# Designed miniproteins, single chains, continued (3): the designs that were tried, part 56

Each design is a single chain, and the fold is of that chain. pLDDT is the mean over its residues in the fold that is shown.

## One batch from the design tools (miniprotein)

Design m9936
Fold by ESMFold2-Fast:
Structure m9936 (fold): chain A 84 residues (1-84)
Amino acid sequence: SQAELLQAHLDSLVAHFRALAAQLTTEAGRQALRARIAATIQVLRLFADYLRAAGGPDTDALLALIDRTIAELQAIVAEVEARE
């Protein structure tokens, strides 16, 4: 289903950022990762706004996946910031 495909892609995205966060050794690297995650969250928020406007039958399921992904990305940012 579309929701299963989106979930797989979003899970891969979160796993990618977690792996990058675990390998950070420099302040410049931490700043770059935080900026990239912030940009990704902004894109996800715009996609959520688009889905709400479109009002399709799968909207609630897709929005729940996006909201969960944003929360996971925010948690990664908070962990990276706490290490400063």
Scores: mean pLDDT 86

Design m9937
Fold by ESMFold2-Fast:
Structure m9937 (fold): chain A 68 residues (1-68)
Amino acid sequence: SMIREKGEELMEKALEELRPTAPEGVLKWARRELEKALSVAKDLEEVERAIRSAVELVQQIVASRAAA
């Protein structure tokens, strides 16, 4: 599926950008959630929204740890 292929590409790029600052466990969680989203997404827009939401959550977790 073109949606799945493009979704995987976008997911990997987003996770690579987070990799230098995010803990491995958080990245594993994000990957698992995004893989679930990819399996049920009806279009690429749903995939992009799921990626954006996951990235924002990871960034919040990282910021919280840096502030602690």
Scores: mean pLDDT 80

Design m9938
Fold by ESMFold2-Fast:
Structure m9938 (fold): chain A 73 residues (1-73)
Amino acid sequence: MFIEVKSDLTKEELEKLRKELLETAEAEAAKLTDAEIAEMIEELEKASREGKVTEEHLRKQAILEARARREAA
């Protein structure tokens, strides 16, 4: 489910950012429609294949994780 991120951030900075994003992602994920979630998944898959994942993509990944947790509950 998670994308391996290549960016200018260190591993420690990426881990901290992921934790912060997960806290806000739950509220943001609740606002999104299933169609918007599907578009985000496609965008992240494309970015992952190209190896050009940015902080914005990491944020979107956190939102998708929050949405998946809600559906699994």
Scores: mean pLDDT 69

Design m9939
Fold by ESMFold2-Fast:
Structure m9939 (fold): chain A 77 residues (1-77)
Amino acid sequence: SDEEEAERLVRIAEEALRAAKENPTVVVLTGAIITLIGELFQAELLYRQTGSEAARRAIERLTELLKEGMDLLRASP
């Protein structure tokens, strides 16, 4: 379902960022950010195709996660 796909996209992104926080080097954070951008792109496509509320919520959550990842990268030495 659209809701299950939206949840999956968010889960992948949350897991990637969580793992990156355990060892937040520039390389690790960059990998997590690439994953976040990919999942956000998929959520945007899902919303464009379906108009589902779950996809819209996924876009909002993924945007928050991407901002968090970018903030961590900017704070990285």
Scores: mean pLDDT 88

Design m9940
Fold by ESMFold2-Fast:
Structure m9940 (fold): chain A 80 residues (1-80)
Amino acid sequence: SAVAEAAREWALRGAEKGTNQDAAIDAGTGVLRAGGSWEAAGKAAYQAMLASGNDGDKPATPEQRERIVEGAAKGAEEGA
């Protein structure tokens, strides 16, 4: 869906430039900008954070990025 794709794209951008928390926040922002609900945005951010190992202040490793972005997409779909 457009909402899940937005979550994936924005989570990736956040993970590349900042911390795991930045990836989670950006995932939620992407969902809202794509017209998703607050529930979808919250679930996208939550699943992205879970995929990161719940360590929000650490930078995402390249190996973690795929897990984080897929987590964000999963959360967005569950909240849609």
Scores: mean pLDDT 81

Design m9941
Fold by ESMFold2-Fast:
Structure m9941 (fold): chain A 63 residues (1-63)
Amino acid sequence: SKYKEKVLKAAEAIGASPKAIERLKKMTDEQAKLAYEGLKKIAEEGTDDQIDPETREKLKEAL
């Protein structure tokens, strides 16, 4: 539950489309936890091929 809220907040912060946000709202708590851990790792260790530097900074701020 808390992970889902954080993932949605992060997605909104990086400018995800309303369609993408709606899709994310349908994920389970387990999926949300995995998504949160993945986003956190990308924010800390991500390459330019995975995420652009500006979006990565926004993710770090939102997470």
Scores: mean pLDDT 76

Design m9942
Fold by ESMFold2-Fast:
Structure m9942 (fold): chain A 91 residues (1-91)
Amino acid sequence: ALEEMRSLAEKLEEAAKDPEKRKAIERIQEVVLEKVREARAQGLSDEDAMRIGANAAAAGLKKLVLEGGSEEEAIEEARRTADEEAAKALA
């Protein structure tokens, strides 16, 4: 778990050197903030909303930098993860 997070951090640092990858990372962050806001609007606690955001960010960034996915694929993965986590929290 920590080893995978460290690997993600290292790949993210390398990706930040590429202007196009930086833009993709910024767009993933925007989508994550949108999903945190949506979770709060659905009546989820701040703790649950932040956890959903963190998991969505991790999924999107992993897709982009570890799995070689496109910006579009990374954003879709972040949105899917957030929606699934919100559904679980509401159940």
Scores: mean pLDDT 80

Design m9943
Fold by ESMFold2-Fast:
Structure m9943 (fold): chain A 97 residues (1-97)
Amino acid sequence: MLEEKKKELIEKGKELIKKLIEGDTSKIKEVLEILKELIELEEEDEKSKKKAIEYLEKKVEEFVKNKDYKKFIEYAKSFLISRAKELGIDLTEEDLE
């Protein structure tokens, strides 16, 4: 179940990133929630979980404040690719276009 849920989140994240690339910036919050849920599933320690989520939220806030949506997309892609690799999924930059 846990790995299957992570795979579902990665697939949903891929679809949301494609919409962001198409110019739908309203999907930024939905992408952030996917990344946060992936952290929730991978981290068992509450303090480490909170720190990781706070770091992610701060990073995304900086991108949004600067209107650097391209950097947000690149960050989200790298995040999903990293987690996919841990699950044995071959996910590339091209798969997210």
Scores: mean pLDDT 81

Design m9944
Fold by ESMFold2-Fast:
Structure m9944 (fold): chain A 76 residues (1-76)
Amino acid sequence: APMSAEEARKEAERAIKEALARGEKLQKIVVMKEMSEAEKAVVEVLKKYGAEVIEAESEEEMKKIAEEYKKKKEEE
């Protein structure tokens, strides 16, 4: 069964809190602009905890943004 937006928020918040408790930093993430209500809820939780979220119009654009982010991070 598809996860509800509320269930997605709770799971994302729990996972983020556990990661932060381990000393992990939230990374920049790339997501599809066209996403489900559950995915939107997860993205909102990630933004609330300080993650940078980039929206892509297509899977090809998402791959390009991810590659540019990876190159920039390697060049820093």
Scores: mean pLDDT 71

Design m9945
Fold by ESMFold2-Fast:
Structure m9945 (fold): chain A 100 residues (1-100)
Amino acid sequence: MSLSDQVKELVEKAGEVLEKYLQLVNSPDVARGIADIYRGVSITSIENALKSGREQDLSDDYQKISDNYAKRAKESKDPEASKLLQELSELEQQISDLLS
């Protein structure tokens, strides 16, 4: 499996978890729209980084995103939100690790 295929699979999984998290405080249509934007922006950023040799910079950005989700998960008083934020942290970490 190519690096591009592996990263796309992780972005799809992260988008699914993000949609579930956003549904806790948003309508399903709004949550899906935001998740679709996340997938599109993430795929474009990854493809651009791979073409330009900027994978390490993008890896560092995904590491920061992962750390932020982990912090938010620990601070959340909603067990469902905490669980979904932790899953997002783990998926963003895997994207960072593949790009590093």
Scores: mean pLDDT 86

Design m9946
Fold by ESMFold2-Fast:
Structure m9946 (fold): chain A 71 residues (1-71)
Amino acid sequence: SDEEATKLLLEFLKKYPEPFKTVEEFLLAMAEWLEELGELELAEYLRKASKGSKEEQQEAVKKWWEYMEKL
């Protein structure tokens, strides 16, 4: 795993002291983090999916996990 990417995620999450209550909130926070990393296309995809159906949100979470697994 990429230690620096993990550190950046943990630092970013300090802005969110409470656990995410919804998948929408999670996807919006992850989109902001990805935008800070320069992953603009994935960030926009997650942001768009956050406003979509449950199925679209599930696919977006899967895409985010695939990205994390490749770090």
Scores: mean pLDDT 78

Design m9947
Fold by ESMFold2-Fast:
Structure m9947 (fold): chain A 101 residues (1-101)
Amino acid sequence: EEKKKEIEERYKRSLALAEEWLARFGLTPASLARVKADIERGYQIELEAVKLAEERGLSAEETFEWLKENYDLSDELIEHLENLVKAGASAEEIIYVFLQA
């Protein structure tokens, strides 16, 4: 899928940028490892979000309703996801934000 390729390219770009910025600021190897781990975690979450959206075949609005029915979401997360749906976010974007919470 095209979206998986875009996510992979963003991941590679984020890693390169993190290495450049951390070297520039003189950060420790431990700090670089932590930042890389966070970038990798985000990448895996994005891939899982795309997979779940494709498997379910639900719209963003339907995905949001399904998440509310099956998970105990905070009021802040509910408001955030509702605003994303209203802004035209995709089902994978809704799942991505949920998985990061």
Scores: mean pLDDT 77

Design m9948
Fold by ESMFold2-Fast:
Structure m9948 (fold): chain A 102 residues (1-102)
Amino acid sequence: MVDELLREAKELVDRAIEAHRRGDRQLALELLIEASRKVHEAASLLSDAEAAELYDEMAEYLEEKAREAERRGDHSMARVLRGLSDQYREEAERYRKRAEEE
């Protein structure tokens, strides 16, 4: 289930990028919100240490997609994806800190 949630989250990110490329900014944001819900759901099923690894994996995926968007000249999408990547890195640090305390 966790692997399926992560796969679905990545697919939603890809769909969000495509929606933005078609000019549908609202749909792109809705898809990114849905992707985040699936990431948080997956993290909730894991230990704190495993959740930290999950958030780091998603942050890296988003950073890679941000670089691809930037290479295509889509600076607005690149900023959104980097912002989300930074949020996931912060979540990863919070979970890592919790794992060290438990």
Scores: mean pLDDT 87

Design m9949
Fold by ESMFold2-Fast:
Structure m9949 (fold): chain A 65 residues (1-65)
Amino acid sequence: SMEDVLKEALKRLEELIKENPDMSLSQLGMEVSKVLQELADEHNLSQEEYGVLLQEVMRYLHQLL
């Protein structure tokens, strides 16, 4: 489900942030793109589903700021 894909994306990103506290915004952006691309490929996400995933991930990251 999209909810499970979102939870996996958030889990991977949270772990990366915790393990790399000195990560730059550019590095974080690259990691976000990599995680979302890997999940889109693994789950054959449509353009609309990818958009929803991206929106929810960005909302999560904004809440951490």
Scores: mean pLDDT 82

Design m9950
Fold by ESMFold2-Fast:
Structure m9950 (fold): chain A 73 residues (1-73)
Amino acid sequence: ALSVEELLARAEEALARLREDPRDLEALRTFQRYVLLVLTHPDATEAQRARAAELGREAARLTADLRSINLRP
């Protein structure tokens, strides 16, 4: 099993790929998986959950236009 710190590190690596290419859906999927694992981890501290939430907000900003396009008729 991965530690919370390792999960956060992997989320940050996936986010770095999203900063380089916001259309990288594999990076987005990987990022979402690791953030969810941090947020649902029983041993995660308040600071670690706050960090995961901050990373999630940045990922949402990077992909906002793509979500809007995908939801248009």
Scores: mean pLDDT 78

Design m9951
Fold by ESMFold2-Fast:
Structure m9951 (fold): chain A 81 residues (1-81)
Amino acid sequence: SADEELLKRAKELTERAFFDRSAYEEDLAELKRLLEEEKNPEVKEAIRLFIEAVEAHRAGDHARALELAQRGVELVNKFLK
């Protein structure tokens, strides 16, 4: 479904941002666009967590970034099952 593809894309963008600091602005902009396009409230929650994870990682709070990313992945796994 479109929602499943949006969630997979959001996860991919978050993972890319964690490994490439130069991708932060592009990935955050795309994640925020995905959040605006999404209609499903559960999918929106997962995307919000991924946005917060990237922002936390950019701020240097790697522990918070990992926790937020893991929570987002857990929501993705619940939605896709």
Scores: mean pLDDT 78

Design m9952
Fold by ESMFold2-Fast:
Structure m9952 (fold): chain A 82 residues (1-82)
Amino acid sequence: DIAEEIRKREKELIDRLRKNSSRPISEEELEEAIEIAKLALENGLKVDGVIIDVLGAAAYKGNKEAQEVLDRIRQQILAENS
């Protein structure tokens, strides 16, 4: 079940981020957040708010891929309101 796998990956990343809350997010953690968000979008699933916050911080610092994924999340939300 792809939905269960995505939610498991989200939980594992969130747990890792919580344990390391005193340091900046690593490149590997950001790459995992981007991958999780892309997989969720491709499968019509909601992206967790913690993952969205990670992407927002990266986009603010100039990460274009994080910004692109955020734009797609916004498009998904708009599509659900029709």
Scores: mean pLDDT 82

Design m9953
Fold by ESMFold2-Fast:
Structure m9953 (fold): chain A 100 residues (1-100)
Amino acid sequence: EERIEKALEIIKKNFPSVDEEKARELLTRLKEAFEKGAPYEEIVKLIRDIMSLARPNKKTLAEILSLISGIPYEEAKRLIDEFIEKYSTPEAIEYIKKLD
């Protein structure tokens, strides 16, 4: 609940012109995906959709992921660093699915 609002605040601070309603929807869907154990493909797609919407840097994306998934920031940053640097590789996707 409060985690989605905090993640949205982070997005808005970095991207004031972002579509807040779309951002909130994607963050909510990402949280639901983690909670219900959705397929990794769905989770990865939602993360990419968020990146496309706001184009966050690594730090911002890691903060969002940490808040939504509940993992420590340091772990989230490591996962996002590998994801962003190897953006489209199956290896990066495989690493993110360890969050489940």
Scores: mean pLDDT 70

Design m9954
Fold by ESMFold2-Fast:
Structure m9954 (fold): chain A 80 residues (1-80)
Amino acid sequence: SLEEIREEVLKLFEEIQKLIEENKDKLTPEQMEEVMKLVAEMQALYAEMLATKDVAKAEELKKKIEEIAKKIKEILEKGA
């Protein structure tokens, strides 16, 4: 359902925010800038998801958000 998709995306945002907080001291300024840019892209897609009533569109937006979240996780894993 639309509500379940939105809830899953919200949980993903919470996971990403926690990972950023746990790893921010290990990141270069350049890596942090890239992460924050990707977070802004996720937020824009989530705002679009909140505006839609189309389940198929919400599922498409979720997949785009998940791909961006994956990129953030990859940056955070390389930060050491």
Scores: mean pLDDT 85

Design m9955
Fold by ESMFold2-Fast:
Structure m9955 (fold): chain A 95 residues (1-95)
Amino acid sequence: MEELVEEIHKLLDEIRTAIRNNDFQKLEEAIKKLRELSKKLPPELRAVVDDFIAFLEDYLKKLKENPNDSKTKIIAMVNIIAARAEIDVLVEKEK
């Protein structure tokens, strides 16, 4: 579990960096890796990660249409922070 959570945190940092730099290729690669990792998670954590992946896929589509949309970029950053916090809370509840 700890190793999977650490890999998720690393991918969330990569996603944040890709969004900041408008690196669409790196963002797509990070989303793919996160999708593969989600399959190894317990159902409750998997649900949170899968919801976040769906958000990122919609975000990537919107960003490709409007690359200079600062509002969309801010919303994405807030959602990354929220996802990390939710994952950490769920991990703590597992004892």
Scores: mean pLDDT 79

Design m9956
Fold by ESMFold2-Fast:
Structure m9956 (fold): chain A 100 residues (1-100)
Amino acid sequence: SFEELIERVIELIEETLAIVQSKLPELSKEKRREAVILGASLGLLALSLRMQLKFNDKEGAIKNVKKAAEILGDLVKLLPDDEQLRANYEEIRKILEELE
């Protein structure tokens, strides 16, 4: 179940990155810059989670899920009308509660 929860978080991150990338042209220059920085950080967290899952670093994985949830929250503020992004944020928060 722990491995399945972390794999689901990675999937939610990848889905979120696809949403953000598709919405970049609709954003102002300033919000686009913010979204790119947040997206880059989120991509690095997905890579880190894959490595932590492979090496059974449960504590590091939970810490990175928490960071990913915070970044998704910031992305929801940049794209408040995106219902799928909000759903992804709500799901990652629920997973974090199950991990803690």
Scores: mean pLDDT 90

Design m9957
Fold by ESMFold2-Fast:
Structure m9957 (fold): chain A 96 residues (1-96)
Amino acid sequence: AAAKARLDAAIKRVADFVVQLLHPDAPPAQKQAMVQQLVDQIHAQRAAILAQNPSVSYRQAYIQAVDKVIPKFSNQGKLALDSAYSKMRTGDLPPN
């Protein structure tokens, strides 16, 4: 229960961060839609990774899913995204 809540919170923080960095001036409704799209894509990719390799850790599946989804959104700000995002994507994850 607690592990799922922490993962869901981590995915949302990453999505919020990316949308705010790439689209700071977008209307709130559009930002919410973009955040939800990113959250859905990360969950789908994580599920696909776990289905292909059930031995991969919960944390590794999450990191791999995020790394596959985020590069598709923009090359603009990638350097700033890489440094700040590296810290965000591994923060507060449950131990396995």
Scores: mean pLDDT 70

Design m9958
Fold by ESMFold2-Fast:
Structure m9958 (fold): chain A 92 residues (1-92)
Amino acid sequence: MEKVAELAKKGIEEMWKNKEDPLAGGRAASEAIREGVESLDLPEEERERIRGMALAVAAEAWRNNDSLEKALEAVPEELRKVEEALRELEAE
């Protein structure tokens, strides 16, 4: 899960660099996360899971905070929420 937090932070940084164009920021964040995940020597299913989690964490942290610093600080809590939601889905 450490890697999800790293990728989410990278996505947030890309959204901040493109803050004047949220659509461009979203695409840049998605591309950065995808590139990071593709560098992992893991099965495709696991890579897809990590990508989805990193995107969700980055999006929620960015949406719920008004600065880069606050969004980056929110990553551990948003990651915990995403992990909890996925555990509930997998348990059922």
Scores: mean pLDDT 80

Design m9959
Fold by ESMFold2-Fast:
Structure m9959 (fold): chain A 99 residues (1-99)
Amino acid sequence: SEDEIQQKYEAFCKKYKVDIPFDKFEEFYNIFKKYDKDGDGYLELDEFINFCKSEEGLGTKIPDSVALQLFKEADVDKDGKIDFDEFLAMMLGIKIPKK
């Protein structure tokens, strides 16, 4: 499990040419997996809204409209779901290119 996270971390840093602490990557990876209930590697809108309203996200009082706006901004592919790269980029304020 830690070896899988390490490989994903190295691939992310190399692909996007960013240098982030491994502990931050691992933290957000674990959060992503917690809210990815289907285990498909994507957050659907409802899963993302649940994250945003959590203490791990933006707090329980954010409007659904704000969570929806953030989802649309993170969904760079416009496919109606957020992958881990898009999620992490949003959380760190990093711009990633459209696939």
Scores: mean pLDDT 74

Design m9960
Fold by ESMFold2-Fast:
Structure m9960 (fold): chain A 80 residues (1-80)
Amino acid sequence: SPRDETIALMHVIAASAEVFVAERLLKKGKKELAEEQLRRAEELIEEVREMAEELPELREYLEEKIEELEKRIKELKEKL
């Protein structure tokens, strides 16, 4: 449904924002706050993963975005 698609896309945007904020916090030496933002991003990604199973038309796009975000989160966690 358009509502479910919108929610999935908004979760991707939110996860991307949390990752961006975490990177900025990490550059400022705020490791604990960065770790908290990355945890929130991982929670949003898990929700998107569940939604991708129910949204076949958006699945490929959502899976690509999940992969990009998980790779970025992994890179940032290595700097914690």
Scores: mean pLDDT 87

Design m9961
Fold by ESMFold2-Fast:
Structure m9961 (fold): chain A 66 residues (1-66)
Amino acid sequence: APAIAALEGLRDALEAKDVDATRQYLEQLRAMGYGDLAAHLESLVDAGDYETAIRTARAVITHLRS
């Protein structure tokens, strides 16, 4: 599932605090129709709330696997 792969990459980028990789995966999510999710995750990163951003990405991965 392309969306799960993008979310796993985003999770890893967020854990590494890799700004460029995070931006690339957020754009991939937008292109796949997950614009609202990408905007929410971007707002958390902009606020410095990486813990909540990572937790949110993990929760969405779990939901999409269900």
Scores: mean pLDDT 85

Design m9962
Fold by ESMFold2-Fast:
Structure m9962 (fold): chain A 86 residues (1-86)
Amino acid sequence: SKVAVLEVRAKDSETAVLRQVTPVPGLPQEITVPRSMTIGELVDMFSKYGKITEVLANGEKVDPSETLGDLLLKKGPVVFLTLVLE
């Protein structure tokens, strides 16, 4: 399986920036998304790059209904998302 690690930071009150920590060919290096975006919506957005089987936030499994904004509030100003592909 392949693994992508994304650094999540707040950009402003409405948006967050996802930055690729370990370069994965075919994935964008940086993307800006709404803080209201759910983990499920993020998985759907990245589905074109590969089948995502698991998402971890700071090493812990997360619910697909949880938002990036909720994760930033719970886990501090920076959150690391690990996407497990196939």
Scores: mean pLDDT 83

Design m9963
Fold by ESMFold2-Fast:
Structure m9963 (fold): chain A 71 residues (1-71)
Amino acid sequence: KEEVLREMMERYTRLSEENLYTDPELSKKYAEAAYVIHEAIERGTPIEELLKRLREIDEEIAREVEEALKK
């Protein structure tokens, strides 16, 4: 699971950078998602708490992370 979370964190970090000039608001959401995932990895946050925090940022981001974790 940590490997999946690390991959998702890296993905959202890249998406944040890619959208920096074209959609700053979307870039900010991706950066916040990457940060929240990073904290979850570092502190061992339960998946349900992580998903709750991600839903507060963006419902689609939370859904993507949930789907990736349930493969």
Scores: mean pLDDT 82

Design m9964
Fold by ESMFold2-Fast:
Structure m9964 (fold): chain A 109 residues (1-109)
Amino acid sequence: SMKEKILELIEEIERKIEEWKRKEEERIERLREEGADPEELEKRRREIEETAKAIKETLEELREEIENDTLDKKKALNRIIADQLLANGQGYLEIARLLVELGKLIEEM
């Protein structure tokens, strides 16, 4: 069903966010070893955590609304667009593309 496809895509996006966070944390550790500015590294770490948290909160709310048949399509699409812009702004193109796919499936419900 469409509902099952959407829930599977939400789980995929959540897994990709965790993978992305891990890779970015590894990059920060390498930059620290190479003598990068600790204040800039802490700022980057906060940006990663805040971006991941915002998108995960949207996905959790969408999952609950879809499972309970309480989804407001317009509200959901606006949240997804905001998160897509946030992900694109941080250079996380894979997450941004998956969010576009999620929005298309929600429109088809």
Scores: mean pLDDT 87

Design m9965
Fold by ESMFold2-Fast:
Structure m9965 (fold): chain A 97 residues (1-97)
Amino acid sequence: SEREKELEEQKEAATKVLEDPEVQEAMLKRLQTEQGLEPEVAEKRLKAYQEVAKKIKEAYTYLLEKKDEKKAEEYFEKAKKIAEEARKWLEEERAKR
């Protein structure tokens, strides 16, 4: 279905954050140049994006392969929590500078 293709494309996007060095390099450069983050802060932010991507990839695996919507929702909520904690850390880090 069109919906299944859309979900597969979203899973592939998350997989690229985890496994594609060119995507990782581009994200790191944008964090440093567009968001003005110091290299060490940018690297920690990239790791946070990768932790979120791991949960997103698992969520889509449950939706696409195992057809388990409830477990998929649990992984999406875990991804959201990691993203919120990472954002809060970044705000606190920026407040120190």
Scores: mean pLDDT 82

Design m9966
Fold by ESMFold2-Fast:
Structure m9966 (fold): chain A 73 residues (1-73)
Amino acid sequence: MTKEEALAKLPEMLEELKKIFGDEEAAQKIVEAFKKVIENEEPEFRQQQAKELQPILDKIREQAEKAAEELEA
């Protein structure tokens, strides 16, 4: 995936995350972090962003699981 392709996917990811959370703030935080990782080619910056994304992704998964339970049940 090129930088341009990754950036093009960010709006779609934002819409999907907004649907899961029902609020833009959490979705924007995730998308912003992804955008920073994509924009910065340096591996040390990617490592740091991945580490900071981990707790956010864990919270996202917990909330997504709750939202999925509400949608499917």
Scores: mean pLDDT 67

Design m9967
Fold by ESMFold2-Fast:
Structure m9967 (fold): chain A 99 residues (1-99)
Amino acid sequence: LKVLVPGEINFEKPLAKRSTSVFLLPEGTDILSDAAPSSLRILVGNPETALQVQAYKDGVLVHSTTVRGSETLTFAAGTYTITLTDEEGYTSSFTVTFG
């Protein structure tokens, strides 16, 4: 039911040589669903920036990967807390519901 629009996640570091901009694109919505995505495409604005992606469901770590450039992650139905961490330890978190 939660749709993420294309946007930019800025990590809280006012002076960084690498781009920490991340675009999140929800994909795989069904006309019979409430527009809940089944996957999330992550696009890193600078491919030199490696992002640690961790997905938590009910406080349990269920997915962990490193994204460089672009990757699509598929999720089972449910509500997840997704945490993005850059190579300097700056973190951004958000909640997504997949259907």
Scores: mean pLDDT 62

Design m9968
Fold by ESMFold2-Fast:
Structure m9968 (fold): chain A 59 residues (1-59)
Amino acid sequence: MSEEELKRLAARGDILHLMVEKGRRPSDEEIEEIAKKHGLSVEEARRLADEVWAQVQAA
């Protein structure tokens, strides 16, 4: 698994934790913090948040 894939997996975990804890989609500021923490672009973190949110809504 690449370093990039590991960063995305870690970011997904943080995003899911925020969604469960707060019962809502993360704010732009929360997404920016997660992106910075894991060395991802803000755009990439937003895409991950959209994917995780869709998965949570489908469950």
Scores: mean pLDDT 80

Design m9969
Fold by ESMFold2-Fast:
Structure m9969 (fold): chain A 65 residues (1-65)
Amino acid sequence: GLAEEIAELTKTDSVEAGLKIGEFLKSLGFSNDEAQELSIEALEEAKGDKAEAAKILVEKALELK
């Protein structure tokens, strides 16, 4: 699914993965500030595990919308 696709992307290009996550959140109606905050929170909770951060982010986004 989407979470797994983004998680795989984080393994190849973490910067591009972050950008794609931001675009995904914008498509759900999150503002730039909200998208950035959620991305940072997910990365912090994952303690640098980019794949785990992607899963956390998707879960948070779905809980908020």
Scores: mean pLDDT 73

